Designed miniproteins, single chains, continued (2). Designs and how they scored, part 60

Each design is a single chain, and the fold is of that chain. pLDDT is the mean over its residues in the fold that is shown.

## One batch from the design tools (miniprotein)

Design m6203
Fold by ESMFold2-Fast:
Structure m6203 (fold): chain A 79 residues (1-79)
Amino acid sequence: MKEAIEKEAEGALYTIAAAVAEHLEGDLAAAVEHLRKAIEKYEEALRLAKEAGDEELAAKLESAIKALRERLAELEAQL
């Protein structure tokens, strides 16, 4: 449980870094890299949540990963 929350927090930090790169720095390549890292951390959090039997957290993380993957595809189309 605690480890899954820690990985979710890491994913959130990479999501913030991606937004900063895109909107404040204009660096789409850096934004894409940060989103890829965010997805990796959320997927690790999802694995830990499933191992812990936390179905509610797992569903939340699956939704977040889907949204991030859609955003990543939008940014990659601009590169």
Scores: mean pLDDT 83

Design m6204
Fold by ESMFold2-Fast:
Structure m6204 (fold): chain A 87 residues (1-87)
Amino acid sequence: SMEIEKLKEEVEKAMEELKKKYEELKPKLSEENQKIADEAMKQAEAQYKKVMEALETLESLEERKRVVERFLEGIKGLEEWLEEQAK
């Protein structure tokens, strides 16, 4: 489905952008915040796998959109946190 492919691309792009930001900002973080960031990245990776699986198994387009929206909000929150802690 073109709709599923588009949602997968949005999720993949968001995760790639998060990984890039994490690698760029991690050296600017305190030792404590680096540990928090490492754990948050592990959780984001796990959630990414679950979202990609859900996009294949969910039957409702509306449910797929909600799962993606929640994932993207989580990624944005982590990116904003990384930027704030790197100041």
Scores: mean pLDDT 88

Design m6205
Fold by ESMFold2-Fast:
Structure m6205 (fold): chain A 86 residues (1-86)
Amino acid sequence: GFAEVFIRLHDGGVEERIKKGELLSDEEIEAYFERVRAGAHRILDTVAEIDGLPPEQVAAGRARIDALIDESYERVKKLNEEAKKK
């Protein structure tokens, strides 16, 4: 769905930077994902207003966005820590 596409577009960029040897702080990674989360929530709220989405569907969409971001954040954080050890 929309949330999955949005997260995929943003997650891959940070992951590629780490794989290419760019050392990122945990704070920089956290700040990046907080910006992605805020942006995704704003887009969802705008779409919900335009399309008249029911409250339960909006709540489910927010929960899905948060779950995907949390999963991506933990994965990228682990990748960054592994890169620091090489």
Scores: mean pLDDT 74

Design m6206
Fold by ESMFold2-Fast:
Structure m6206 (fold): chain A 90 residues (1-90)
Amino acid sequence: GSEEAKRLLEEALELLERAAESEDPEEAIRLVKEAAKLVIEATKHLTEEHKPLLERILEAANRVAEDEDFEVSIEATMVAMLVTVALLSL
């Protein structure tokens, strides 16, 4: 397992938890985008055995990183959080 991937995913999860509890939409979007960047970076350090899950993570994270809409950003946070938690369980 990659130590670097685990650290990045743990940092991403912390940011996603903060975003989910934030009352400020602007702060929530910023935290979600930062978490998405960490998830994208983490995928570079993960094993090929997790390829189907990695492809879904990467698609969700890229959408969040480039998203300009609040609703899409928040929906992507929930998806990215679930996917990040699933990956940490591997």
Scores: mean pLDDT 65

Design m6207
Fold by ESMFold2-Fast:
Structure m6207 (fold): chain A 60 residues (1-60)
Amino acid sequence: MSKKVARIVGLILLAIGHYLDGDYEKAIEALKEALKLAEEMGDKELAEFIRKQIEKIEKE
């Protein structure tokens, strides 16, 4: 597994933890970092998935 993939997985898990704690701001921050890494990898499918999770949390 590449270092970027490992970091993306870690950031998604961190975001889930923050979301369960009710810390939506930190959850969104972790997802935005994961999105940036997915875009740097050229993985459009993963990037779109992460964007949808961010929008879902931001929708109130």
Scores: mean pLDDT 81

Design m6208
Fold by ESMFold2-Fast:
Structure m6208 (fold): chain A 66 residues (1-66)
Amino acid sequence: AQELLEEGKRLAEQGRYEEAAKLYEKAIELDPDYAEAWRNLGLALRRLGRDGEAVKYFAKAQELAA
C-alpha cells in the first residue's frame, strides 16, 4: 500500500492525475484504513475537476484520522 501511494504521488507531481488516482484506489483496496491514500485520491480528483467526488474522499480521510 505505501509503495503504491508513493508511486501515485510521483505521477501526480508529473500532472498525471488520472493515473495517480488509480494507484491511490489500489492502495485503498489493499488498506482501506489508509487515511493518506483517501486524502491523496481526493486531491487528485479535485485537480481533475471532480470536486463532488473529492469531498467524499476527504470526508473518509478525516473519519479515519479521527
Scores: mean pLDDT 81

Design m6209
Fold by ESMFold2-Fast:
Structure m6209 (fold): chain A 62 residues (1-62)
Amino acid sequence: APLSAAEEAAVAAGQAKRAELKPVLDLGYELGLPEEVVGEAIRAALAAGDVAVGIEVLKAAA
């Protein structure tokens, strides 16, 4: 079944936020951190609404 306009907008917003989190993913892989630590950094960034918070979590773990 096709998504409603509101559901389609929510999916698009989720994809946009995922793209904004790419710097956190890239830094985590560059630092060789475990996936669990990268996951915690992503959750912290989402909870704060700020990618920089995720980057700080990665730097603290490295």
Scores: mean pLDDT 75

Design m6210
Fold by ESMFold2-Fast:
Structure m6210 (fold): chain A 70 residues (1-70)
Amino acid sequence: MEALRERQERNIEEALKVYREYLRKVKKWSEDQIEEALARLRRAFERAFEKGYEVIVEDNGLILVVPMKL
């Protein structure tokens, strides 16, 4: 249980870091706008996890939300 939670927390943090850099460097958004966008995305990921979905970050930067099925 905790190992899965730690993995999800790590994946969410990684996704948010990548997205934050994109918004800052490419989009040139303000810190306030970035924080608001990241808060919304984090909340969406948490809700997905509660419904039995997991967040996966691919090495090419794609973020996937898939059912927790093997």
Scores: mean pLDDT 74

Design m6211
Fold by ESMFold2-Fast:
Structure m6211 (fold): chain A 63 residues (1-63)
Amino acid sequence: REEIIEEAARLLGVSKEKARKILEGARTLAEEMGEEVAVDYLVRELGVSRETARRVLELAKRL
């Protein structure tokens, strides 16, 4: 669990606390509105590529 948060923090260049919130939010959004909506959200909010956003979502699913 902590290793997943550390990986996301490194991937996004953010603190572990912020990475945890991002992963929790992405997981909730994917469960409620679908994976493509979560990916679009991450791309817009974090300014990352779709590939990076999909990797973040994959990490969120492993929480």
Scores: mean pLDDT 80

Design m6212
Fold by ESMFold2-Fast:
Structure m6212 (fold): chain A 86 residues (1-86)
Amino acid sequence: MEEFKKKLEEREKELKELLEKAKKEGVTDEELVKEMKKYAPEVEKIIKETEENVSLEKIEEAVKKLIELFKKAIEEAKKETKEKKK
């Protein structure tokens, strides 16, 4: 349990660092939310898969997948910001 909590805290810190870096690069909260909405079906799939077989390992994998989707959304928001600056 404690190891699981530590891994979640590490992933939360990683996500916060990514969000702060994106904001420094000019990504707005609105652009990030818009990109995140595109991944809503994938997020729903991950949650559903986790619910079908609840275990600490599956929850950890689900959190990891969600963080990867957040990273993709941030990257897409950055690309859109750079293209508008062309």
Scores: mean pLDDT 71

Design m6213
Fold by ESMFold2-Fast:
Structure m6213 (fold): chain A 74 residues (1-74)
Amino acid sequence: MEKAEELEKKAREAIVKGDPETAANYFVEAADVYEKLGEREKAASYYQKAADIYEMLGDTEKAKEYRERAEKLR
């Protein structure tokens, strides 16, 4: 089983528990794994999800970082 799928499950569990910061962290880790596997579109999608969550939390620096990473992957 790919580690990325496990990280996605942990992210979803964190959302259900009301912990969006932990969810964003797991989405970033999942995106990193997908990027290493060459799945650029999936990686971009998860970086974008993490960026949106960081923006909601007021972490504008992390939001910009992961939004830029998603854009670079296209």
Scores: mean pLDDT 83

Design m6214
Fold by ESMFold2-Fast:
Structure m6214 (fold): chain A 60 residues (1-60)
Amino acid sequence: SMAEQQAAAERALAGAREALASGDPVLIRAALHELQRLLETITDPALRARLEAVIAELRA
């Protein structure tokens, strides 16, 4: 459902923010893989844009 996709995205985005704050390359790589996995299943354009923005930050 869209609600389940939203919830999964919010959890992954929270984890990605924690990884960015930590500066730990292991956590950053784990967050990158999870966000990339979600992009394969999430169809909502606004959610996809939010995930892609954070992926860009993790790759910086």
Scores: mean pLDDT 85

Design m6215
Fold by ESMFold2-Fast:
Structure m6215 (fold): chain A 95 residues (1-95)
Amino acid sequence: PSELDTTLGEMVVIAQDIFDDAVRKGNKEAADLAQQLLNTLNELGIAIQDGDIEKALEYAERGKELARQLAELGYDVESERLIKLLDEVEDLLRK
């Protein structure tokens, strides 16, 4: 497994944990955002596998925006970690 595959896996776990917590708490807005984040991370992984660097960078930026919105809903620690991991993905893709 590549470093990118490991980082993507960690981000998917974090996003799934946010989704599960939001569903358990009845927070529909956070659950919808976490579902969008999960979909965005899946699209990011596909773009990376396809070697579509421009598309991968677009999905990474979308992921960071969704993480920022989740931070405003109280998932600040998880969102800070996600943003850091997405920044690391972007740095690896720009090399």
Scores: mean pLDDT 89

Design m6216
Fold by ESMFold2-Fast:
Structure m6216 (fold): chain A 68 residues (1-68)
Amino acid sequence: SLSEEERELFRELARAVKAGDRARALELLEQIKTRLPISEELEAEIRRAIDEGDTERLERALVQVALS
């Protein structure tokens, strides 16, 4: 299960992606990587979601991170 801090990082990342704030989204991804294991494949999917502003792709990738 995710901690409250990790859930807040996920919410902030989703807001940054929706806003098109790539710099903030990448900072938040690095913070998440310090707390949770993320495979290279999931990181690539998250980075694509950030680049494309695709919140649905982001949500699918973050569910997989949470299930790890």
Scores: mean pLDDT 86

Design m6217
Fold by ESMFold2-Fast:
Structure m6217 (fold): chain A 58 residues (1-58)
Amino acid sequence: SQANLDDATAESQRLKRAIDLLKAGKTDELSPEELERAQKILRMRDGGHAGAAALAAQ
């Protein structure tokens, strides 16, 4: 339904902004709840590999 699509779009936009701020290191602009959710989504999208890749790159 249109209402369902609209709600999903708004949520996706909020998560996108939170992830962008997290990647930019601007965590001060995020609430603790938004930061936690953004980190969880980022880890899920990267299959948990992001931490291992970052460690290997160092």
Scores: mean pLDDT 67

Design m6218
Fold by ESMFold2-Fast:
Structure m6218 (fold): chain A 60 residues (1-60)
Amino acid sequence: MEKFEIELDDVLRLIAAALDIIGEFPKAKITIDGNKLTVEFEGSEEEIEELKKLLEEYAK
């Protein structure tokens, strides 16, 4: 199981990230604590790479 964490100062952007992750990776476990988003996911190497790209887009 892969675990990723990002912090976003914009709460709306954090919510948008969580919704996109749920839509693209419905098996992902998402935890939000303040401005910190934690994603736990089990999948293929390809799926993990796509999840990383999605998180990188929001971290910009």
Scores: mean pLDDT 77

Design m6219
Fold by ESMFold2-Fast:
Structure m6219 (fold): chain A 88 residues (1-88)
Amino acid sequence: MEKEKEEALKALKEAPKEDVIAALEGQIAKVRELAEKGLVSEELAERAIEELERAKRAIEAGDYEEAAEEIVEAEKLLKEIAEQVRKK
């Protein structure tokens, strides 16, 4: 977890803020699409979107440490979503 958070924090500091926000918005849109198609549970999709939106808000506020923590949690949920999609 600490190593994953450190890697996320470094990436956030090195990337343009606008690009990071656009990437998070793209991930949110993709998760919503997967839920609408019935490829993933609405509950899991909602949790992933919530963490991605928290990360986006933290970046907008300049709190990159909080953003890194939320991204790590979102990545865990996104991996679970990917596993559900692969099995179908």
Scores: mean pLDDT 81

Design m6220
Fold by ESMFold2-Fast:
Order: sequence, then C-alpha cells, then structure tokens
Structure m6220 (fold): chain A 60 residues (1-60)
Amino acid sequence: SKLDELVEKAYENGKYRAETGKLDEKLEEELQKKAEELKVTPEQAEEIAAAGSEGALEAK
C-alpha cells in the first residue's frame, strides 16, 4: 500500500542519511507533505516519523 511504502522509505531514508552524514531536510518535508496529501491518520503519521527515527538509530 502507499502508506506502507511511505513507512519503508522513511526508515531507509533515515538510515541512509545517518550513515552518509547528509541532511535531506527537503526529503523529510516531502515525506510529511505526501502523508498529508494521502490523509493519513495522526497515528499513521507518527508511525512514518518513527520509522525514520528508527532507521537513523539503527545506523548508529
């Protein structure tokens, strides 16, 4: 599903940014904007954000 794809991409993006040391603030905003366009629930939006954080933490 599109939501699952956003969660997976957020996780991978967070991990990749942490591993490479590069900040992609634009991608962060794009992911959030796309989630809003898909009208995800607040809980789903938190899950997408949490996935990105988990990816970054796993890289460390």
Scores: mean pLDDT 72

Design m6221
Fold by ESMFold2-Fast:
Structure m6221 (fold): chain A 70 residues (1-70)
Amino acid sequence: MPTLEEIEEKLSELVDKYNDGELSKEEAVEELEKLKKEAIETMKAQNVPEEIIEEYKTLYDDGIEKLKKA
């Protein structure tokens, strides 16, 4: 199971690949949705408070929505 730190590293790499033109907008959205699911499952397994989990969901959803509108 990946750690939250490893998930954040994957997010950084995904952003870099998108900015470098290695990923399409659709591919970047799909990868963000996968990372969102992994992050939420990791947080639940670590007994992170639901309030913090909801904040992370909101951040990912905001990022995905902005990317879709670009």
Scores: mean pLDDT 77

Design m6222
Fold by ESMFold2-Fast:
Structure m6222 (fold): chain A 103 residues (1-103)
Amino acid sequence: DLEAELRALIEELEKLVKEKSKEEVILILLEKLAEALENEDWPFALIYRIMLGKVVDGKELTEEDIQVAIDAALNSYYYNEETTKKLAKGLREIVERERKEKE
């Protein structure tokens, strides 16, 4: 049940936002987004993108926002971008650079 998996993912990511720093959550979400794009997991990629926006903006998702995100994600199989692999590589390079600057 893809809808149940997407809902469970959102709940897991909201727990992550409460347990880790904003900066670490952003890096985790960028890494997961890159992985989802590389695997052509479009529904998961959309959820990571939406959650990244929430974390950057500091906004809480309402139940209506969550349902809209799930509905959009379930329709993301129409997403066919040949540039997706370049985007995934760019996201990984950003994460690696930011992690290195902290060390």
Scores: mean pLDDT 75

Design m6223
Fold by ESMFold2-Fast:
Structure m6223 (fold): chain A 92 residues (1-92)
Amino acid sequence: ALPKLSEEEVKKLTELVRHALELADRYGVHPSIAVAAILVMVANLLDGKSLIEAAEEASRTLADGAVKAGDITPEQAEEMRREILEKAKELE
């Protein structure tokens, strides 16, 4: 059986995912890159990492993927990453 997240962890994850998807859409990041970043976030939480640690890895995947695809600039990627990490800190 896969490790289970607590109800509180699921609520925090859902809110962070919603915020990350809204930011990705506003910055013009392709949905496939946003989904890949969310999968990284979920995998890190299931591996027992904190919400902040999971957000750091996910936001890096999102930023690097979006820049490599030509969706956003490196400066926009760093701003988006910062906004995701700020939300993760607020939720912890």
Scores: mean pLDDT 83

Design m6224
Fold by ESMFold2-Fast:
Structure m6224 (fold): chain A 82 residues (1-82)
Amino acid sequence: MLEEEIDKLAQELAEKYGLDPETVREALRLFAEGTLYHLKGDREKGIELEKKAVDLLRKAGATNEQIEEAMRRAREIAEKYA
């Protein structure tokens, strides 16, 4: 299930980055939803959700490299369910 894979990734990345697991999970969920909207042709909604996820991770202290990894890995998961 999409949610199960996002939860597993959130735990992994939160431990790897030293960030709050709940914040990482919310950001990954937003990246995944953004990807699904992009794939359905709703680019504006997709971009809105991606920006929200980036903002959450940045405020939590994530580096640009960590944000890029989180976005890429959440996208890869979401694309399997599109």
Scores: mean pLDDT 87

Design m6225
Fold by ESMFold2-Fast:
Structure m6225 (fold): chain A 72 residues (1-72)
Amino acid sequence: SADELLEKARRALREGNYEEAVELFKQAIEIDPDNYGAYLLLAEAYDRMGKTEEAEKLRQKAIEVAQKKAKS
């Protein structure tokens, strides 16, 4: 499930396994693309890897997802 992937991804992020965290967060987003929190956590993983541009794009995506949900 998306929740199981998110928990595993958060654990990988806490342990400094950023590549694994990115992969797991991407899988969670594929299952639940409306989970704006998952985009924010993926952005954090990219920031920890020094991929600031990728993180910035994901934060923008999270805002778009959250705004779409709020308008419904």
Scores: mean pLDDT 83

Design m6226
Fold by ESMFold2-Fast:
Structure m6226 (fold): chain A 76 residues (1-76)
Amino acid sequence: MEEKARELLEKLRIIEKLVDFYAKLNDLQGAEFLKEKADSILEELVKLYGEDHPLVKEARAIRERIDAKLEELKAK
C-alpha cells in the first residue's frame, strides 16, 4: 500500500527539481504545467490515502514549495 504513495512522492520530488530548472530558464509556462501535474498527483494521494496520512502531508509540503517557486518566478 505504501509503495504507490512513495512512487507518487518521488514523482513530486522530480517535478520540484524540474520546476527549479524551468525557473532558471524563466519558463513560466513550463513551470505552471508542472504545477498542474503536481496538483493531480496530490489529489490522487488524497483520494487513495486521505488528507491525514503522513505521506499525503509530505506531498502537500512539496507542493507548497513548488507554489513558492512559481510565485518567485512570477515576481521577476
Scores: mean pLDDT 81

Design m6227
Fold by ESMFold2-Fast:
Structure m6227 (fold): chain A 62 residues (1-62)
Amino acid sequence: TAAGAAAARTVVETAEANGIDAGEPVPLPPELLVEILKDALKVAKDPAIKKGLEEAIKIAEA
């Protein structure tokens, strides 16, 4: 979806801002992924994107 694509882009931009290459094929540890998602949630302004990121954080923390 367009909202999903925008959320993914926000995650990539947030990861790059934190010095992480989000294009790397290596899976991120769950705790680092949660950190990136939380940072993306701070900069996201679209309610649909925020909700998607909140759900992703819950899944990653489970």
Scores: mean pLDDT 65

Design m6228
Fold by ESMFold2-Fast:
Structure m6228 (fold): chain A 74 residues (1-74)
Amino acid sequence: SPELEELIRRAMELWLEAQKAVDAGDYETAIRLYEELIRVLREAIEKTTDPHLRALFERFLAGAEAQLAEVRAR
């Protein structure tokens, strides 16, 4: 769906921006971006009926949650 495609694009953009913030040492911005990414991924999972896409989003979500936890521990 167009809505799901938009969520995927937004998630990719948020991931890239969060990684850039981490690389710059801007952990406050990185935390905000990872929290937003997690929200977007949860919405994508709720809208996805394809089990393969759901599994991909769940892996992406787990990665985002791990990165958020690491940044918060710094």
Scores: mean pLDDT 87

Design m6229
Fold by ESMFold2-Fast:
Structure m6229 (fold): chain A 61 residues (1-61)
Amino acid sequence: MSPLERYLARIDELAAAATSREQLMAGLVAVYDEAIREQLPPEVLDGLGRAMVARLREWEA
């Protein structure tokens, strides 16, 4: 499984478990910080950023 696919699965799990937008945001920030610490390629980090923004938009839609 690609690193992007692995992190996207974690984002989906966080979105399913979150009970508030603030809780979701905190979880997403933690996942993104982990991806930066793992030194993932810029294109993977960009993909993660877009997925996180999409999840946050969907939360309030």
Scores: mean pLDDT 79

Design m6230
Fold by ESMFold2-Fast:
Structure m6230 (fold): chain A 95 residues (1-95)
Amino acid sequence: VELTAKAFNNDAEKLTEAGVGAYANGDYDLAIALFERAIELDPNNSRAYYNLGKAYYAQGDYEKAIAYYQKALDLNPNNEKAKANLAEAEAKLKA
């Protein structure tokens, strides 16, 4: 049983907002879990992929941050913040 795309998107948006709140509070594990659930409900949620990248970057997992920023850019190539954060994460792997 699958929800309609509109229902998935509404739930995914709420989970993404909750994840952003968790990230702002420094709870990166909770933020990651919420963003991953948002992506399960809406695999085209570019905002959730971008924020997953940010959460992994905050934990020092630069390889995962890069992968999720790339996925966010695949879905939304005009996300200038994802491009900037991707470059920063790549620089961290070289340090």
Scores: mean pLDDT 81

Design m6231
Fold by ESMFold2-Fast:
Structure m6231 (fold): chain A 76 residues (1-76)
Amino acid sequence: IEAQLEGLRARLEAAAPAGPEAVAEAAREWLREAGLSDEDISLVTATIAIGISAGESLEAIIDAALRTARLVLEAR
């Protein structure tokens, strides 16, 4: 899962200059490509949405998304 999380981090960091909504869309696209269920994708994107609503930094949002993605991937 470490290689998968590295790939996700790179995708999210590449989207960061376009803003937090772009990070959320990049996460959704990558997780769908990785074969995650809609339920699992929703857990990660909900984490991003909460961070956006809380006024978190893009770095904090990306780190929170990666922590949630790790938990989802480890549960498989």
Scores: mean pLDDT 79

Design m6232
Fold by ESMFold2-Fast:
Structure m6232 (fold): chain A 73 residues (1-73)
Amino acid sequence: SVPYLPELLKAIVEDDPEKVREIVEKMIADGYDPDPVLPSGLSLYELALRLGNTKAAEAIREVLKEHGLEPIV
């Protein structure tokens, strides 16, 4: 299992962009995949969009972009 994923999912559900950024940066620093496909088939970005959590979605997109990544859609 990916560490930090339960904490990251909570931050996405709470639409907390600062916490999303913090956790994604920790995942990258520790060598984990910051953009996993969830068991539902959704990416973290897609999950945030489906929930209407636009602050979390933009935080995911921006932090991935800063590291040369595009969110899975």
Scores: mean pLDDT 83

Design m6233
Fold by ESMFold2-Fast:
Structure m6233 (fold): chain A 80 residues (1-80)
Amino acid sequence: SEEEEINEKLREIYDEFNEEGSKVYDAALAAGLSGKEIQEKLKEFFEENKEKIKEKLLEAGVPEEEAEELLKHIEDILND
């Protein structure tokens, strides 16, 4: 089903960016960065990948408004 295909693609997107984000986090920890510096690195990673994430969400069948809301939510978390 279309819903099943969308859910599978969403999981793949989530897993890809979680794995990549975890590598950024691990590298920052290994470099001895503070929590604030790690947060800045994660924010940089998100900004670099924001358009790619949006494109993948749209390709997966997520409505543009919902994709933008999700990205805004992540951005708001990273800016705290």
Scores: mean pLDDT 76

Design m6234
Fold by ESMFold2-Fast:
Formats: C-alpha cells, sequence, structure tokens
Structure m6234 (fold): chain A 64 residues (1-64)
C-alpha cells in the first residue's frame, strides 16, 4: 500500500520511488520462498541497508 511505501521512505530518508522498489523487491523474495535471513543479507549487500533497516523493510513488505 502507498502508506507503507511513504513510511519506509520517511524512516530511511530515501525517495518514495526507491522505497517502492525496495518493498516490492523484498515482497517478491518473500513470495519466492527466501528466508528473512537471506533477504536481510541481500538488502545489506545490494541496497546498503543496516540490519535494523532491512528488518523494517521485511516487516512492511509482509503487510503488502
Amino acid sequence: AEELVEELARKLGISVEEARRILEGAKALLDAGFTEEEIIQFLKKQAGLSEEQAKLVIELAKKL
């Protein structure tokens, strides 16, 4: 939902467009059967997020 994208953008200090891409990507990985641990490592390496930020992304992506 748009509210989840806006929340992530605000909390990470990134654009709404970047937040949407990150959330949609995380949701796609969850739907594909990747573990939360694997998604955290992916987000840390590819998006430069902290572990805490990656966990927030997963929490919000589960609500999509």
Scores: mean pLDDT 83

Design m6235
Fold by ESMFold2-Fast:
Structure m6235 (fold): chain A 67 residues (1-67)
Amino acid sequence: VSEEELEKEVREALGLMYAALGDLFASKGDYDAAIEAYKKALEIAKDNPELVEELEKRIKEVEAAKK
């Protein structure tokens, strides 16, 4: 694989890890930490439209739960 392909794979993996971390914080009721983790995932996985859509939905759900 090329360095570009490796970078993409690493970025996708990191995005998924931050998304999972966000889910964990949300399950504990730590909504601020959950939103921060999801936002980091969005920055990392910006080129993955399916993941971006899912993360945006999760952020919206957590923001609604926080209120």
Scores: mean pLDDT 79

Design m6236
Fold by ESMFold2-Fast:
Structure m6236 (fold): chain A 72 residues (1-72)
Amino acid sequence: KKKEEAEIAILIGEEHLKEGNYRGAARAYKAAVELDPESERARKNLREVAEKLREAGDLETAKELEELLEKV
């Protein structure tokens, strides 16, 4: 089920964040937003990780995530 898969993707993203793997977290949260576009939790987590990526100098990935959030 899409909402259940989105919740699992959020949990995977949180594990990646704890490990400092911002790109892994971004991929997981992106999947969560795509599975459940109305999930405020997934969208918030995706914005947070986009900011982390921007701070780390990964501007391309951060922009991609910000554009996704504008469309959803």
Scores: mean pLDDT 81

Design m6237
Fold by ESMFold2-Fast:
Structure m6237 (fold): chain A 61 residues (1-61)
Amino acid sequence: VEEEAEKYIKELVEKIRREDPHATLDQILDRVREEVENDPSIPEELKEAALKLIDKWRAEH
């Protein structure tokens, strides 16, 4: 689940970076968090893992 969450987040980050190449990392992570929270298609376990990874990345960077 963690590996799937990490891949999912990385793909969203790259997508957002392509849409807004001047966005800061914090802005990108905020949008990624919103996408994850508002996506009804992802399983709850994957959503929880993804949100934890976003918080961890924000704290590390």
Scores: mean pLDDT 77

Design m6238
Fold by ESMFold2-Fast:
Structure m6238 (fold): chain A 55 residues (1-55)
Amino acid sequence: SAERRRAAARLAEAYGVSEETVLAALPLDSGQAARLLGSGGAGAGANMLKHEFGA
């Protein structure tokens, strides 16, 4: 929980979104997560999300 929160805060700052937006992306597939985060490099951003949270 605390580890996921720290990772979410880090990703939120990197993508310029709220922590809630990052946390909402966790249950999504990589494509949906990348669209939610507004990342132009969809695979990399979504992969990082999965790597950090194991989602």
Scores: mean pLDDT 59

Design m6239
Fold by ESMFold2-Fast:
Structure m6239 (fold): chain A 59 residues (1-59)
Amino acid sequence: MSEEELEKAKERFIANLEKLYKEGLVSEEQYKEAKELAEKGELDRAERIALEGVLAKTS
């Protein structure tokens, strides 16, 4: 992934993560951890945390 693509992906992920947190689909702990990982460029780990939270609440 290019640096531009990574920055765009980070922005999109963080925006979606904020929506999930606002809707209560992820906990404050999951929101903070996923956001920190995304800011560090560890999007795969950040996505796993967010997905785990959503799946736990929607299953």
Scores: mean pLDDT 79

Design m6240
Fold by ESMFold2-Fast:
Structure m6240 (fold): chain A 102 residues (1-102)
Amino acid sequence: FAAALGAWAAAQAGRHLPPALAEAIGATAARLAEALENAKDPEKAVEYAVHLLGLLAGLSTGPEEAAALHEELLARRDELLAMSPEKIREWTRARVEELRAR
């Protein structure tokens, strides 16, 4: 998951950014995805999920839509914190696939 997501993020960023920056963005996406998969508590899982989805939204949508997604995530933070880390990962993977399909 992390490697495939990193490659996708680098490709999206590479459409508008220099190769070095695109590679750095891809590496960041992969690192956040891996941190999320290894998160043992809901607070860390939510933190990594929010950062990852924010990064991917910025690559796939305009600033207004990315901001709207961020507000939605903040509004749902308490709901997400009530989930297990496993459920947070499942939810985040579904959101990632929605962004990748854009």
Scores: mean pLDDT 76

